# Ledger of designs, part 88: designed miniproteins, single chains, continued (3)

Each design is a single chain, and the fold is of that chain. pLDDT is the mean over its residues in the fold that is shown.

## One batch from the design tools (miniprotein)

Design m11043
Fold by ESMFold2-Fast:
Structure m11043 (fold): chain A 66 residues (1-66)
Amino acid sequence: MSDAEIEYWKSLSPKEYSDEEIRTDPVSKEENFSILFDEKGNIYGGLSFMKLKKENPEKVKLLLIP
């Protein structure tokens, strides 16, 4: 993940993250994986997001890499 991508995701998260936290998160280190944030600022992607959306669809804050 590039430094520009890390800064982009940090700017959109409701929770403060360090560069290393974004780089080392199991979801964010997967190339071509869309990084999603929940309402609490936890990083999710793919199936984890689908589960969260099922449980609280109206409260999820979704941010995707364009």
Scores: mean pLDDT 52

Design m11044
Fold by ESMFold2-Fast:
Structure m11044 (fold): chain A 63 residues (1-63)
Amino acid sequence: SSEARKLIELAHEYVDQGDYKKGVELGRQALSLSETSEDVASATGAILRAIGVAFDQGDTSGL
């Protein structure tokens, strides 16, 4: 859906800015609204990237 795509885009933007907590939150919301395999893959990608940022920052409490 268009809503899932917007949340995916926003999740990736927050991850790119180092805000992994928002990246995970928005990625999970996008995943719940994803209707296509491409949207599922992209939302999952945002979540995995956010987890990578959390480890890089030394903070896993939000995972």
Scores: mean pLDDT 81

Design m11045
Fold by ESMFold2-Fast:
Structure m11045 (fold): chain A 56 residues (1-56)
Amino acid sequence: SQVDQLNQQIDWLDKQIAQISQQAQQADQSERRKLVIEEAGLTVERINLIIQKRLL
């Protein structure tokens, strides 16, 4: 179902966000900035998927 597909995408994003968050903690200041921006982008994408799921 579309709900199952959205749940799989949300789970994938949760894993990617966790990985990037861990990398950011170990990175130097310049790389950390880039990783934090990437993490923010994935967080917005995750929110959009949750909205889509609730509108179904």
Scores: mean pLDDT 88

Design m11046
Fold by ESMFold2-Fast:
Structure m11046 (fold): chain A 59 residues (1-59)
Amino acid sequence: SAEDVVQSFLDALAPGDTIPEALLESVRRRYLRTDDPNAPPHTADLLAAFERLRARLFP
């Protein structure tokens, strides 16, 4: 699921890890491929889940 993909990324981070916002955005593009015009219909759900994670890490 979208949440499982996002959770997998979160689980890779140690508590207190600092990641530049630009790097997080690069990871989002790589895993969600939001620039692909043929992206699957789940792309919006994956993006929303990733944005929720981003908001938690960079409030």
Scores: mean pLDDT 56

Design m11047
Fold by ESMFold2-Fast:
Structure m11047 (fold): chain A 82 residues (1-82)
Amino acid sequence: SSAVESIRTAAGGAARNPSEAITVEAEMDTVEEYEAAVEAVREALREAGRTDAELIVDPARAGVLRLTARPDGTVRLEVLPR
């Protein structure tokens, strides 16, 4: 989905430019789409060799997924309440 691709692109960008704080939001229509987005982020971090990254993931649900990456190596995936 385009939403999952947006999250994948953002995660790849954050992994390559860890000195920048990045926040991106995308609508997840299904739990499966959310799970695909989480896996895309894990893959992007692995491909970039970011073994120092702390990935914090909220429970899977449909809604607005927010990806926040910080210069300290923290990457958070959360679902915003509707």
Scores: mean pLDDT 75

Design m11048
Fold by ESMFold2-Fast:
Structure m11048 (fold): chain A 87 residues (1-87)
Amino acid sequence: APPLSPEQQRTVRRIALALRVIGNAIEIEILYRKKDPQKAEEVRQRIVELSKEISQLIRDDTDENLARLEKLVGELEKEVKKIRSEM
C-alpha cells in the first residue's frame, strides 16, 4: 500500500482522536445508565455538544485544534477511570 502523505497522516490522527473522544463519552453514558439515569441523560446532552465541537475541530487542520482534541481525550479518559473506580 502507498504510504500516507503528511497531510493524510494528520487527517487520520484527527479522526482517530475524535473517535476516541466520542467513544469515551459513550462509555461514561453507559456507566451512569445503570447507576444514575439523570446523569446518563446529562452525558447524552454533553455528547451532542462534543459532537458539534469535534466536527469543527476536525474540519480545520491546525495544531491548536489537534491539541484541543488530545486534551479532550485525556480529560474523558480520566473521567472514565474515576467513574469505574467509584462503581
Scores: mean pLDDT 84

Design m11049
Fold by ESMFold2-Fast:
Structure m11049 (fold): chain A 80 residues (1-80)
Amino acid sequence: MEKLLERMEELLKRYRELLPTLSEEDQRIALEMMRALEELLEEAKKSDPNDIKMQIFLGFHNIAGASEIFLLERRRERRE
């Protein structure tokens, strides 16, 4: 569980560092992804570790996968 929370925090940090370089449209999408990550963090803190473990795993993997695609595509579009 602890490692998943750490990975979510690292992903949030990466989004924050990239936000100033993104277009206004892409910043809105990034903020939505960050919002979902923050909600997962709050849910994990409030829930039983055994029950929330799978939900956090699935939720994080879905967001992380979408984030990798989103950030990779934006890097390709923004050559400079």
Scores: mean pLDDT 70

Design m11050
Fold by ESMFold2-Fast:
Structure m11050 (fold): chain A 62 residues (1-62)
Amino acid sequence: AAAPFEDVVAAAQELAAIPGVLRVEISPTRIVVTVEPEALAEVRARAAELSARYGIPVEVRA
């Protein structure tokens, strides 16, 4: 199931504000975040929080 559009946008904006995030891609079923390798652990922790809060899967890759 797709999350409400406003929740997806809010999650994407919060992810894009994290230092070391290079790209945020929004799809109907998930958000994909590309990060610098050094930021991977921090962004994964934040993505897990946002996924729980907004109900949308977040995939983090370096």
Scores: mean pLDDT 79

Design m11051
Fold by ESMFold2-Fast:
Structure m11051 (fold): chain A 85 residues (1-85)
Amino acid sequence: RDEAVEALAERLLERVPELSREQARGLATAAVNLVLSGADDETIRRSMLLAARALGLSEEVAERAAEAVTELKPEIERLLKEAGV
């Protein structure tokens, strides 16, 4: 789990460099939990937008972060399978 969160946080920073490491880690944790719960893409996108806005991110940055998470969903699923989850 922690390995999947750190890997996703690094991928988010690569795609959305405006994020701080703490913001990326927070968003990565939320994304991993949503994927583990079996949330659909629409639920993930909406929840990630809310999480990003709660972190004080602008609407533009929040939209880009939400999009990046939905694009990374297959990689999140792969990382969780590799971790035995």
Scores: mean pLDDT 80

Design m11052
Fold by ESMFold2-Fast:
Structure m11052 (fold): chain A 85 residues (1-85)
Amino acid sequence: MEEKKKKVQEIIDVLKKALSSKELSEEEKKLLEKAVIVLEAYLKNDEDFEVFSNSEVFKELVEELKKKTVIDKAKGIIEVIKKNS
């Protein structure tokens, strides 16, 4: 549980760093802002977190953390969100 929560926090931190960059479009920034709100909500509720952390979406998001740059990680996360929306 704690290890999975740490991964979600790493995703949130990447998205927050990406939001401060000039390399993302306004549309991409809006998607990332919504993602941060949703992920922070999961961290505040253990039941919702357990469901989310056992989903394929969680696994796909964690894989995006393996990319080298903050921007590549953020763009990968955007693609996961679009695929699962």
Scores: mean pLDDT 82

Design m11053
Fold by ESMFold2-Fast:
Structure m11053 (fold): chain A 61 residues (1-61)
Amino acid sequence: AAAERILAEARPGDVVVVDNRPEYTSPEVQAALRAKGVTLVIVDVEKEGLRALDRQIEALR
């Protein structure tokens, strides 16, 4: 599924930004990405809005 594709395609040093959905926020997926050296940024777009997402993207430049 989508989480498996992220794990397969992401490389050490990559930054992946995802919405706060159960399929991406599972402890198993987070642990696997950290073990691979990938930074996962989880954003709750519904609560924080697009402005919060934009700020996080700018902070990761």
Scores: mean pLDDT 67

Design m11054
Fold by ESMFold2-Fast:
Structure m11054 (fold): chain A 100 residues (1-100)
Amino acid sequence: SMEEVRRRVEELRRRIEELVEETREEIEKILEEKLKKGEITEEEAEKLKKEVEELLDLARREAERFLEEGLREGAPAEVLELALGVVEIAAAVAITVVKK
């Protein structure tokens, strides 16, 4: 049903937003620890934060595009998996970049 389709997309949108939020928190934590230990300068931390925020923003936009397509197509599992996968890959890359 259309209601079931909408519910599935809304649940996945919530999971994606949670993943992005958790990733941002982990990135802040890693950068703060590196800054406290003197392993990175304030300028380097700001640059890395900007780069990973841009990556996460691009991934969120692409995921939202897939979610909108999913709503039109009856939320096929493959489309929903693509939306989540894009954000999961971006999150993993972002964390790897800030860890070095």
Scores: mean pLDDT 84

Design m11055
Fold by ESMFold2-Fast:
Structure m11055 (fold): chain A 96 residues (1-96)
Amino acid sequence: MAEQLADDALESARRIPLSTLQKARDSLEQMYSQNPMRGGIRTQLAAQYVLVAASYLNAGDTEKAAELAEKAIELAGPNSLLRETARIIKERALEA
């Protein structure tokens, strides 16, 4: 399942401008900063980092993709499908 979600993230990132994905991430970081204990915001922020990482990976910026995927791993809950998805994006970036 995580491999399919990683592929879906890469496909979604091809259709959405990087600037749009970064603006969404910035908004979620602001919300998370104001409400750090709200798990839903933390999960949404982690998912947004996956999309931004996928966008950089599609662009061939593998170093930036790996850094952003690592942020998603840090924000995602332990043993979550989102954490596994972020790990796959990071591994693909490091193998490129």
Scores: mean pLDDT 82

Design m11056
Fold by ESMFold2-Fast:
Structure m11056 (fold): chain A 78 residues (1-78)
Amino acid sequence: AKSVEEFAEGLYKFLKSFGKKVPESFSLTLLDGSVVKVIVEKIDEKISDEEAIKKIAERITKAQKEGKTVLKIEFSIT
């Protein structure tokens, strides 16, 4: 959904604001009101912002659909 992609873009920009100091984990309230623990997996692979946002949106959609309590996000530090 478009709203999930906008949420994912906002989350990605939030993570980018920390750079190398990005938090390893934090609590996040999703669009459906559910609360998840976000785990940030730092990767050395360079990916586009658009690709990263798309992956985050897919993981959020899956977490909401499956009632997940943990959301893993791959975040490029290069």
Scores: mean pLDDT 81

Design m11057
Fold by ESMFold2-Fast:
Structure m11057 (fold): chain A 94 residues (1-94)
Amino acid sequence: GAAAGAQEIRKSFQDPLDEAKKNLQAQLNSPVPSEEAIQLYQEAVKLYEEALRLATLPLEDIADRRKLVDELISKGQELMAKGNQIQKDKEKAS
């Protein structure tokens, strides 16, 4: 139903945002932080925050904003993947 769909959308945007913030905080609190991963996670947080804001607005022109939201999420996912890869490579090198 519409209520379930809205809840799933919020969870889909909120969960990635919370993960990005958690990964950013973990890097900032690390004794050996990755500056590159920090920058990538900071950008992902900003993109996900903007996507969540746009997705939660009551919209008359849904098509253009859905496209923008999808682009923001896609870019955020790309940045998260790069940050996670840097973290994984660092763990393997340690």
Scores: mean pLDDT 75

Design m11058
Fold by ESMFold2-Fast:
Structure m11058 (fold): chain A 77 residues (1-77)
Amino acid sequence: TRGMFDEQVRITEEIRRLEGSLPGMTPGQRAEAQRRIDELRRRLDVIGDELGARVAADPAARDEVIARGIALEKKKS
């Protein structure tokens, strides 16, 4: 699942960057950024579902997914 972890990190970082830029945007730029955020969040949901299925099948993968999720959450702070 290396590709899924890498994509999850990239998407999360892009959402964070876009959200941080929203206050400085024009209404048109903000609307476009919000559409991009919504698209990226849908992609994150798909990846989350795939990782959840993997975790359910393999307890060793569960520890890795949990550790990755904690690391991503700490990056938001």
Scores: mean pLDDT 74

Design m11059
Fold by ESMFold2-Fast:
Structure m11059 (fold): chain A 68 residues (1-68)
Amino acid sequence: SLKLLEGAIEAAKVSMVAGLAGLKELIERETDEELRKRLEELYRQAMAGKVSQEEVVERLEELKKEYE
């Protein structure tokens, strides 16, 4: 949901750990399969250290714009 996505964005602005926890909760509750796959890929990239905290925030904000 958009509210969970907004919560994940705000968590990611605080820390990577909080952002990953928010992203995981968002993935578990997401009903749009395509959006969920994109969120799962972002989570995997962040866990692997391939994206920064700032990039996680930016990508979540772009996903919010696409799905609003």
Scores: mean pLDDT 82

Design m11060
Fold by ESMFold2-Fast:
Parts: sequence; C-alpha cells; structure tokens
Structure m11060 (fold): chain A 91 residues (1-91)
Amino acid sequence: MEALEEIKRLIDEAIRAVQNGDYEKAIELVKKAKELVQNSDLDPVLKEGILSELDEAIEALKNGDREKAIIHLQRTKALIDNEIARRKAAA
C-alpha cells in the first residue's frame, strides 16, 4: 500500500511539472515511478498496463506533446487509484 501511495504522489508531481513546462523534471519523476512499479507487488497484467502508460508518457514528453503526456499520466493515476481502492475494500 505505501508503495502505491508513493507512486501516486510521483505521478501527481509529474503532472504538475508538465503543467509548469518542466518536462525534464516530469520525465525524471515518471522514471522514478516506473522503477517503483517494476519493484511493486502488483499483479503482472496491471503492472504491464501501468508501465506501458508510463512509457507512453515519457515518449509524449520527449516529443513535446503536453496533452498526450497528461492523458497517459492521468490514466496511470486512475489505475493506481483503483488498485488502492480495491486493496482497502478487501482489508
């Protein structure tokens, strides 16, 4: 659970960095979130889905596509929020 909250925090910070035009910071935050996802106890299918969204966000940022970057980061956040909610409901 703590790891998922940390990943969510990094994604929220990355979205703010994108909104502020700081794409280098956004890429750094997304890469850190990606590392935490890779080392997490997430279901393999969910993990692959989240990693795919994060890779698409990095690609969008490298291409200067702010809107695509935000979409992929928001999709990542939704997947993480749903998993956090699922784990809390099962507790």
Scores: mean pLDDT 86

Design m11061
Fold by ESMFold2-Fast:
Structure m11061 (fold): chain A 76 residues (1-76)
Amino acid sequence: SLIDEAYRLAEEAIRAAEEGNLQKAGQLFVRAWKLLQEAKAPDEALELFGQAVLYASAGNTEKARELVEQAVETAR
């Protein structure tokens, strides 16, 4: 499903951020966000996902992972 694909891309984005590849992380997050929008995810899920991207870009990948998991759970 689109939500499952978004989750996979977000997991890859978090891993890329942990490895210091912020450009790759950003590209993967954008793809995941687009899939969540196409899946008609609720606004709460998109808000949580946006927060995850901010935390990942700030170097807080642990908090970003928590927020991605919450966003995906909310989208399901």
Scores: mean pLDDT 86

Design m11062
Fold by ESMFold2-Fast:
Structure m11062 (fold): chain A 80 residues (1-80)
Amino acid sequence: SPDELLEQLERLAREIKEALDAGDTERARRLVNEMGRVLQQILREGSDEQKRRALEIWRDVVDYINAHNGLPPNEIEIEL
């Protein structure tokens, strides 16, 4: 369900931030790719409110990644 996917998205966001704080860029990259897949599912199946919330969580993670000098864009393949 989109609500379960939102809970997964929030957990992945937390794990990405923890990986970045630990300097584990490889783990952060894998988690971001997983998060993008979950986001894509919410954008296809969720309500307008769920989609808005998912994009808010995604934007927060992107802002956090940028604060850590970013991740290589060519390693993050997500179609929204």
Scores: mean pLDDT 80

Design m11063
Fold by ESMFold2-Fast:
Structure m11063 (fold): chain A 89 residues (1-89)
Amino acid sequence: SKEEIIEKAKELIEKARDYLQKAVEAFNNGDYDKAIEYADQAIDYATEAIKLLRKVPDDPEAKKLYDEAWELRGEAATLRNQALKKKKS
């Protein structure tokens, strides 16, 4: 159902937020390998949420969650890129 899709997307977005926070903490501690691993998890969960939410495009709550998932994915991708650059330095 639409409600099940939205509920599952919320769970995935919360997991993406948790992993993004862990990626930020690892990055700040100089653990760039863990920062990349956690950022990849955040990207994966956000991407899964986006795919689910595309199934319910006419729902206003789904649109809000879609925007949140895209923002989280972008932040995680940016952090991942910065961690990769630090490993090459």
Scores: mean pLDDT 90

Design m11064
Fold by ESMFold2-Fast:
Structure m11064 (fold): chain A 95 residues (1-95)
Amino acid sequence: DIVFVTMSEATVTLLRGFGYENVYAANGGTLSDEQIEELKKISKKVVLVVPNDEEGKKLKEQLEKAGFEIVAEIYTEELEGLTPSEIKKLIDEKL
């Protein structure tokens, strides 16, 4: 029902470890057209897990322009220093 989009494979591994199944990395900062088409088959609702910087903003703009709804935005800086259990709780509370 929801897709997670992030910028690193490390974050994909972390999120999938928490039991989130639909998790994808925008390697190189943006999604390919093929990735966008694949995500649209799953859901139009996206949770962004990205740095609070220009690259994170560009990825958000790409998804919004492609017709996705950003239901939550989580900055990777918010996750620094947290345990895996604390990270999962923070994410679940934003959903």
Scores: mean pLDDT 83

Design m11065
Fold by ESMFold2-Fast:
Structure m11065 (fold): chain A 67 residues (1-67)
Amino acid sequence: EEEKKKELEKLKRQYEVFLEAQDGIALISEAVARITDPAAGPRVEQIRKRNEELKKKLEDEFKKILE
């Protein structure tokens, strides 16, 4: 259990940092896209989907350890 607890804590930290970074990146990407490229809508959406997929992957790993 000690190994499991350490791994869980590590993933929790990574997940929290990821969420904060994801929000920041999404905000910046959207702002830049709106200013520099009027056709950026689809690109921003693609980046958002990629981030959501990575988030889900991290959540799945987190759940796997909790179980």
Scores: mean pLDDT 67

Design m11066
Fold by ESMFold2-Fast:
Structure m11066 (fold): chain A 74 residues (1-74)
Amino acid sequence: MREEELELARREVDADAARLSSPESAALAREQARLVLEGREKEAQLLHLEALEKKEDKEENLKKLEELRKKLEE
């Protein structure tokens, strides 16, 4: 059942978040998983791209991330 799958996924996300050294990284991981579980996969992918953009210093990689964002928006 979906409820059973959601409960298992929630426990896995909590365990993964607990392994992260940063509260910000843990919160981001939980939010991404929540969006995926709610069927808002596109929003979860956009949130992930935004986090990668904030950590990326290379211009070439930033351009690739921007192209992926545009592709998701279609």
Scores: mean pLDDT 64

Design m11067
Fold by ESMFold2-Fast:
Structure m11067 (fold): chain A 75 residues (1-75)
Amino acid sequence: MKPASEIPESPSTELVEIKETKGPVTDERDPLTGNPLVKSPVSGKYYSEDDLRKYFNIPENVSLVEWLAENDPGE
């Protein structure tokens, strides 16, 4: 039993901005409310469209996908 002083500090997730999260699922819909889900191009997370609009008062004329790309609420 020997104490080591070398921990692997090389994170393999440094290239997070590659936008590899394209989205394998086709029907992105919330089974709870039945509302369409919006995928965040930044994090690749799915957010309820209704929830985002109501939470941030986003006008319907604005694209939620584009808004999430600039203002990801998941942070």
Scores: mean pLDDT 60

Design m11068
Fold by ESMFold2-Fast:
Structure m11068 (fold): chain A 109 residues (1-109)
Amino acid sequence: MPGAAGGERGAREAEESARSGGEGAAKGGGLTSALGALLGGKAALEAGLRGGTEGSKRAGEEAYKYGEEGAKKALEKGGEKEDVKSASGGSSGGIGGAGASASARIGGL
């Protein structure tokens, strides 16, 4: 593809950076880390689009996906009161959290 060399190089660097940033955000947890991962992924997507080739666009899209996954994990880990699964805000009312599944040593530790 003509002009692919410059666009693909930039997209590869952005993809690798977004992957590393997303993983770091997932380890750090919290809203700030989640926002960082999302912004990094979005910036990589824009860089891929500006590269102007199909290869650079695909790399930018993958980088955006890495940022989104990292942000979701960061929010789950640091931001959302772990007794509630992040989807529907249920299961904090006691029966599920009261140790119905604490048959092993998990709840008794």
Scores: mean pLDDT 54

Design m11069
Fold by ESMFold2-Fast:
Structure m11069 (fold): chain A 103 residues (1-103)
Amino acid sequence: SMAEIQQKVQQLIAQLQQAYDAGDVPAMLKVADELIELLKKDPSAVPIGAVIQAVLLLIEANTPETLEKAKELLEEALKRPGLSPDDRRLLEELLEQVEKLLS
């Protein structure tokens, strides 16, 4: 259900924050993979605000592995139908930032 998906997304973002605070990169990658799989099944399943929160935490962790997951999250989120021009621009700007950090 929509409510169950919303609860799952909120739980995943909380888990990502906890993993970041603990310096647990493997846990961050696992949570990022779960968010990516939700987006692959339905690009509209994860709110744009939650994608942005996840991406910012992965960027702050600043490892090649967390940056690659941030890139994957942004690429999947950009497939979302009905993105506003402002949301699309923000996601594209974050993607450019991540690509620069990976270079």
Scores: mean pLDDT 88

Design m11070
Fold by ESMFold2-Fast:
Structure m11070 (fold): chain A 60 residues (1-60)
Amino acid sequence: MRQEFIQLKGQALQAMQTATPSAQQQADQLIDQGNSVFDTDIEKAIQLYQQALKIAQQGS
């Protein structure tokens, strides 16, 4: 799970490079939320990062 989280975060950050400013802002907020819960709820953090990735990819 921890390795999946790190990979997912990396993919989301890469997708943001081609996303629209609006999609980047939404994805960035989700990434920030995921970071805040990472040490207490890894499953929740993974879900937030998955949402960030989808928004970044759809916003490109």
Scores: mean pLDDT 75

Design m11071
Fold by ESMFold2-Fast:
Structure m11071 (fold): chain A 55 residues (1-55)
Amino acid sequence: GLSSLPRDVAKALLERSVAELPLPEAVKQELLARIATADRDELEALAREIARLGR
């Protein structure tokens, strides 16, 4: 799970996931900005949101 990873590794994985999603550029930039400022709890919530958007 994402929660077991170092914060910087978790952010890198989420950034990669966002890059692979078929989303408008504006939405990708918003997600990347949120990832950049996120704490661990926010990263876990973002991981669930990004996974949902990719389905």
Scores: mean pLDDT 78

Design m11072
Fold by ESMFold2-Fast:
Structure m11072 (fold): chain A 58 residues (1-58)
Amino acid sequence: MDARHQAVVDVMDRFNAGQITNAQLRDRVTQVRNDPSMSDADRRAAVAAFNAAIRQHA
C-alpha cells in the first residue's frame, strides 16, 4: 500500500512538472480505480486529484 501511495504522489508531481501527458494520467486514473489494494479513501483522493489536474490542463 505505501509503495502504491508513493507512486500516486510521484505521478502527480511528474504531471505538474509537465513530464507526463494527459493521456498517461487518464490511464493512471483507470488503473487506480481498478486497484483493490488501495484504501477506498486513498483511491478516491487520487482519482479526484488526477481528474482535477486533467480538467485544469484540458
Scores: mean pLDDT 70

Design m11073
Fold by ESMFold2-Fast:
Structure m11073 (fold): chain A 72 residues (1-72)
Amino acid sequence: SVEEERKKAIKLTSEVLQAIENGDLEKAREIIEELFKNLSDEIVDYALSIAKEALTPEQRKILEELVEEVKK
């Protein structure tokens, strides 16, 4: 269901935020891959937008670079 997808997106968003804040870029990449693999594009875009708002400008750039790498 859409509700279950949103709940999973919230969990994965929290985990990617923690990984980036801790400098664990390998774990952050794995979580981003899980987002793209398991959720619809619309839900992923929403989750990533929320993550970007919670991060510093430097951390946002790291997230954006990891997202581009995962999409390749």
Scores: mean pLDDT 83

Design m11074
Fold by ESMFold2-Fast:
Structure m11074 (fold): chain A 89 residues (1-89)
Amino acid sequence: VLEEAVEKSAEILSKVNKELAEEFKKRLLELVKAGELTVEKIVGIVLWILGEALDWYLEGKMSEEEFKELSKAVTESLRILDKALEELE
């Protein structure tokens, strides 16, 4: 189910950054509830998270290691969400 995929993705992100994980989860769950969860919208949310993280990295508020771990986490979350969407076809 899509809610479980969102929860799993948020858990992976929360190990790196809890604030971004909470926002990611909220945005995705709103799309699930509306029946509007698409690859395009998931990519939009991921790009927003990476943009926020990049800004924090450039401002010295996030380490290079944390930024790399977050990038790996969002890639894994995309994989989980893509698989869940495929199961609905």
Scores: mean pLDDT 80

Design m11075
Fold by ESMFold2-Fast:
Structure m11075 (fold): chain A 78 residues (1-78)
Amino acid sequence: LTSSPDFLKVLSQVVQANPHFASSPELAEEATKIVFRYFGSRLPDEALEIVRRSRSVEELERNLDEYVLQPLKEATMK
């Protein structure tokens, strides 16, 4: 079980830099858990940008869901 410590550190810094999540420890924890559910130990830079631009947990989950589904939609369009 090799989770990179750098992944957790970078994600925590981005979540804490967003005032919509940094206002509550519960919101910051929920945002972190959502990102882990989509990417596990592999975090793309685009996911960090989605965290920065999201204004709520619901918006974050929707934006990450759309990002993950984009390659699948592209692969199906033949």
Scores: mean pLDDT 70

Design m11076
Fold by ESMFold2-Fast:
Structure m11076 (fold): chain A 94 residues (1-94)
Amino acid sequence: MPLSDTPPEIETPEGTTGTSSQSERLLPNGVKVYTASASFSSPDYTASGSITWLHHDGRRYAYGISAHTVDKRHNLEEELELEPSPEALELLAR
C-alpha cells in the first residue's frame, strides 16, 4: 500500500477483535509441540495465522506455518501453508 498515511494497526475501528494464543503439547515419543497463533476479525476483514514447531532435547524444528485471510468486501480469500522440515518429519516418524 504505497499511500499508507494512516497506521492501520495502532487503533482499530469498532467491531474489530484481535486475539493471540500459545499452546504446548507433549507427544508420546517425548517431543513437545508448540503452536503460536494470532487472529483478528472486523466487519470487512478476517485474518488468522499460526506457526507450529517441535521442541526436543533443547532444539527446535519447524513443523508448519499457516495463514488465512478473508476480505469480505471483495470476496477475496488467501491461504499460505509451508511444509514440515525433513528433520521434524523424522522426529515424528518411527
Scores: mean pLDDT 67

Design m11077
Fold by ESMFold2-Fast:
Structure m11077 (fold): chain A 64 residues (1-64)
Amino acid sequence: MEKLIEEALKILEEDGFSDKRLAVTLLASEGVSVEELEEVINTYYKDISDEEKEILIKRVKESE
């Protein structure tokens, strides 16, 4: 993962994000690409369903 994405994710973790959709939206606002976001979801949200991953990615695309 790129350092920028790591720093953004660390800040979100320190702020206690519990809503995956909010975390994904915040990462998108930091300029994370859809491809990088998929990697983040696969790394940090391993227990999330494929359906929920699609919803999160769609929300990012709509935020671009």
Scores: mean pLDDT 61

Design m11078
Fold by ESMFold2-Fast:
Structure m11078 (fold): chain A 70 residues (1-70)
Amino acid sequence: ALDELAEKIKKAAAHFGIELSDEEARVVAELLLSRDPTAADNPEVAARYLAQLMGLTDPADIAKLTELLS
């Protein structure tokens, strides 16, 4: 769960031009899960918190983030 979420976060961040190491992606995944444990199984929840961390406010960017985390 954690490792799978971290890998998805790394790929999603890369789509928006942000390069994360495996360790950095894992820290972000742990932070999302600490806010809401359902983020592991719910791409919309994960995308909402990741968008806040990345400063994304455009609904189209948030929708793309949700797709990348699915």
Scores: mean pLDDT 82

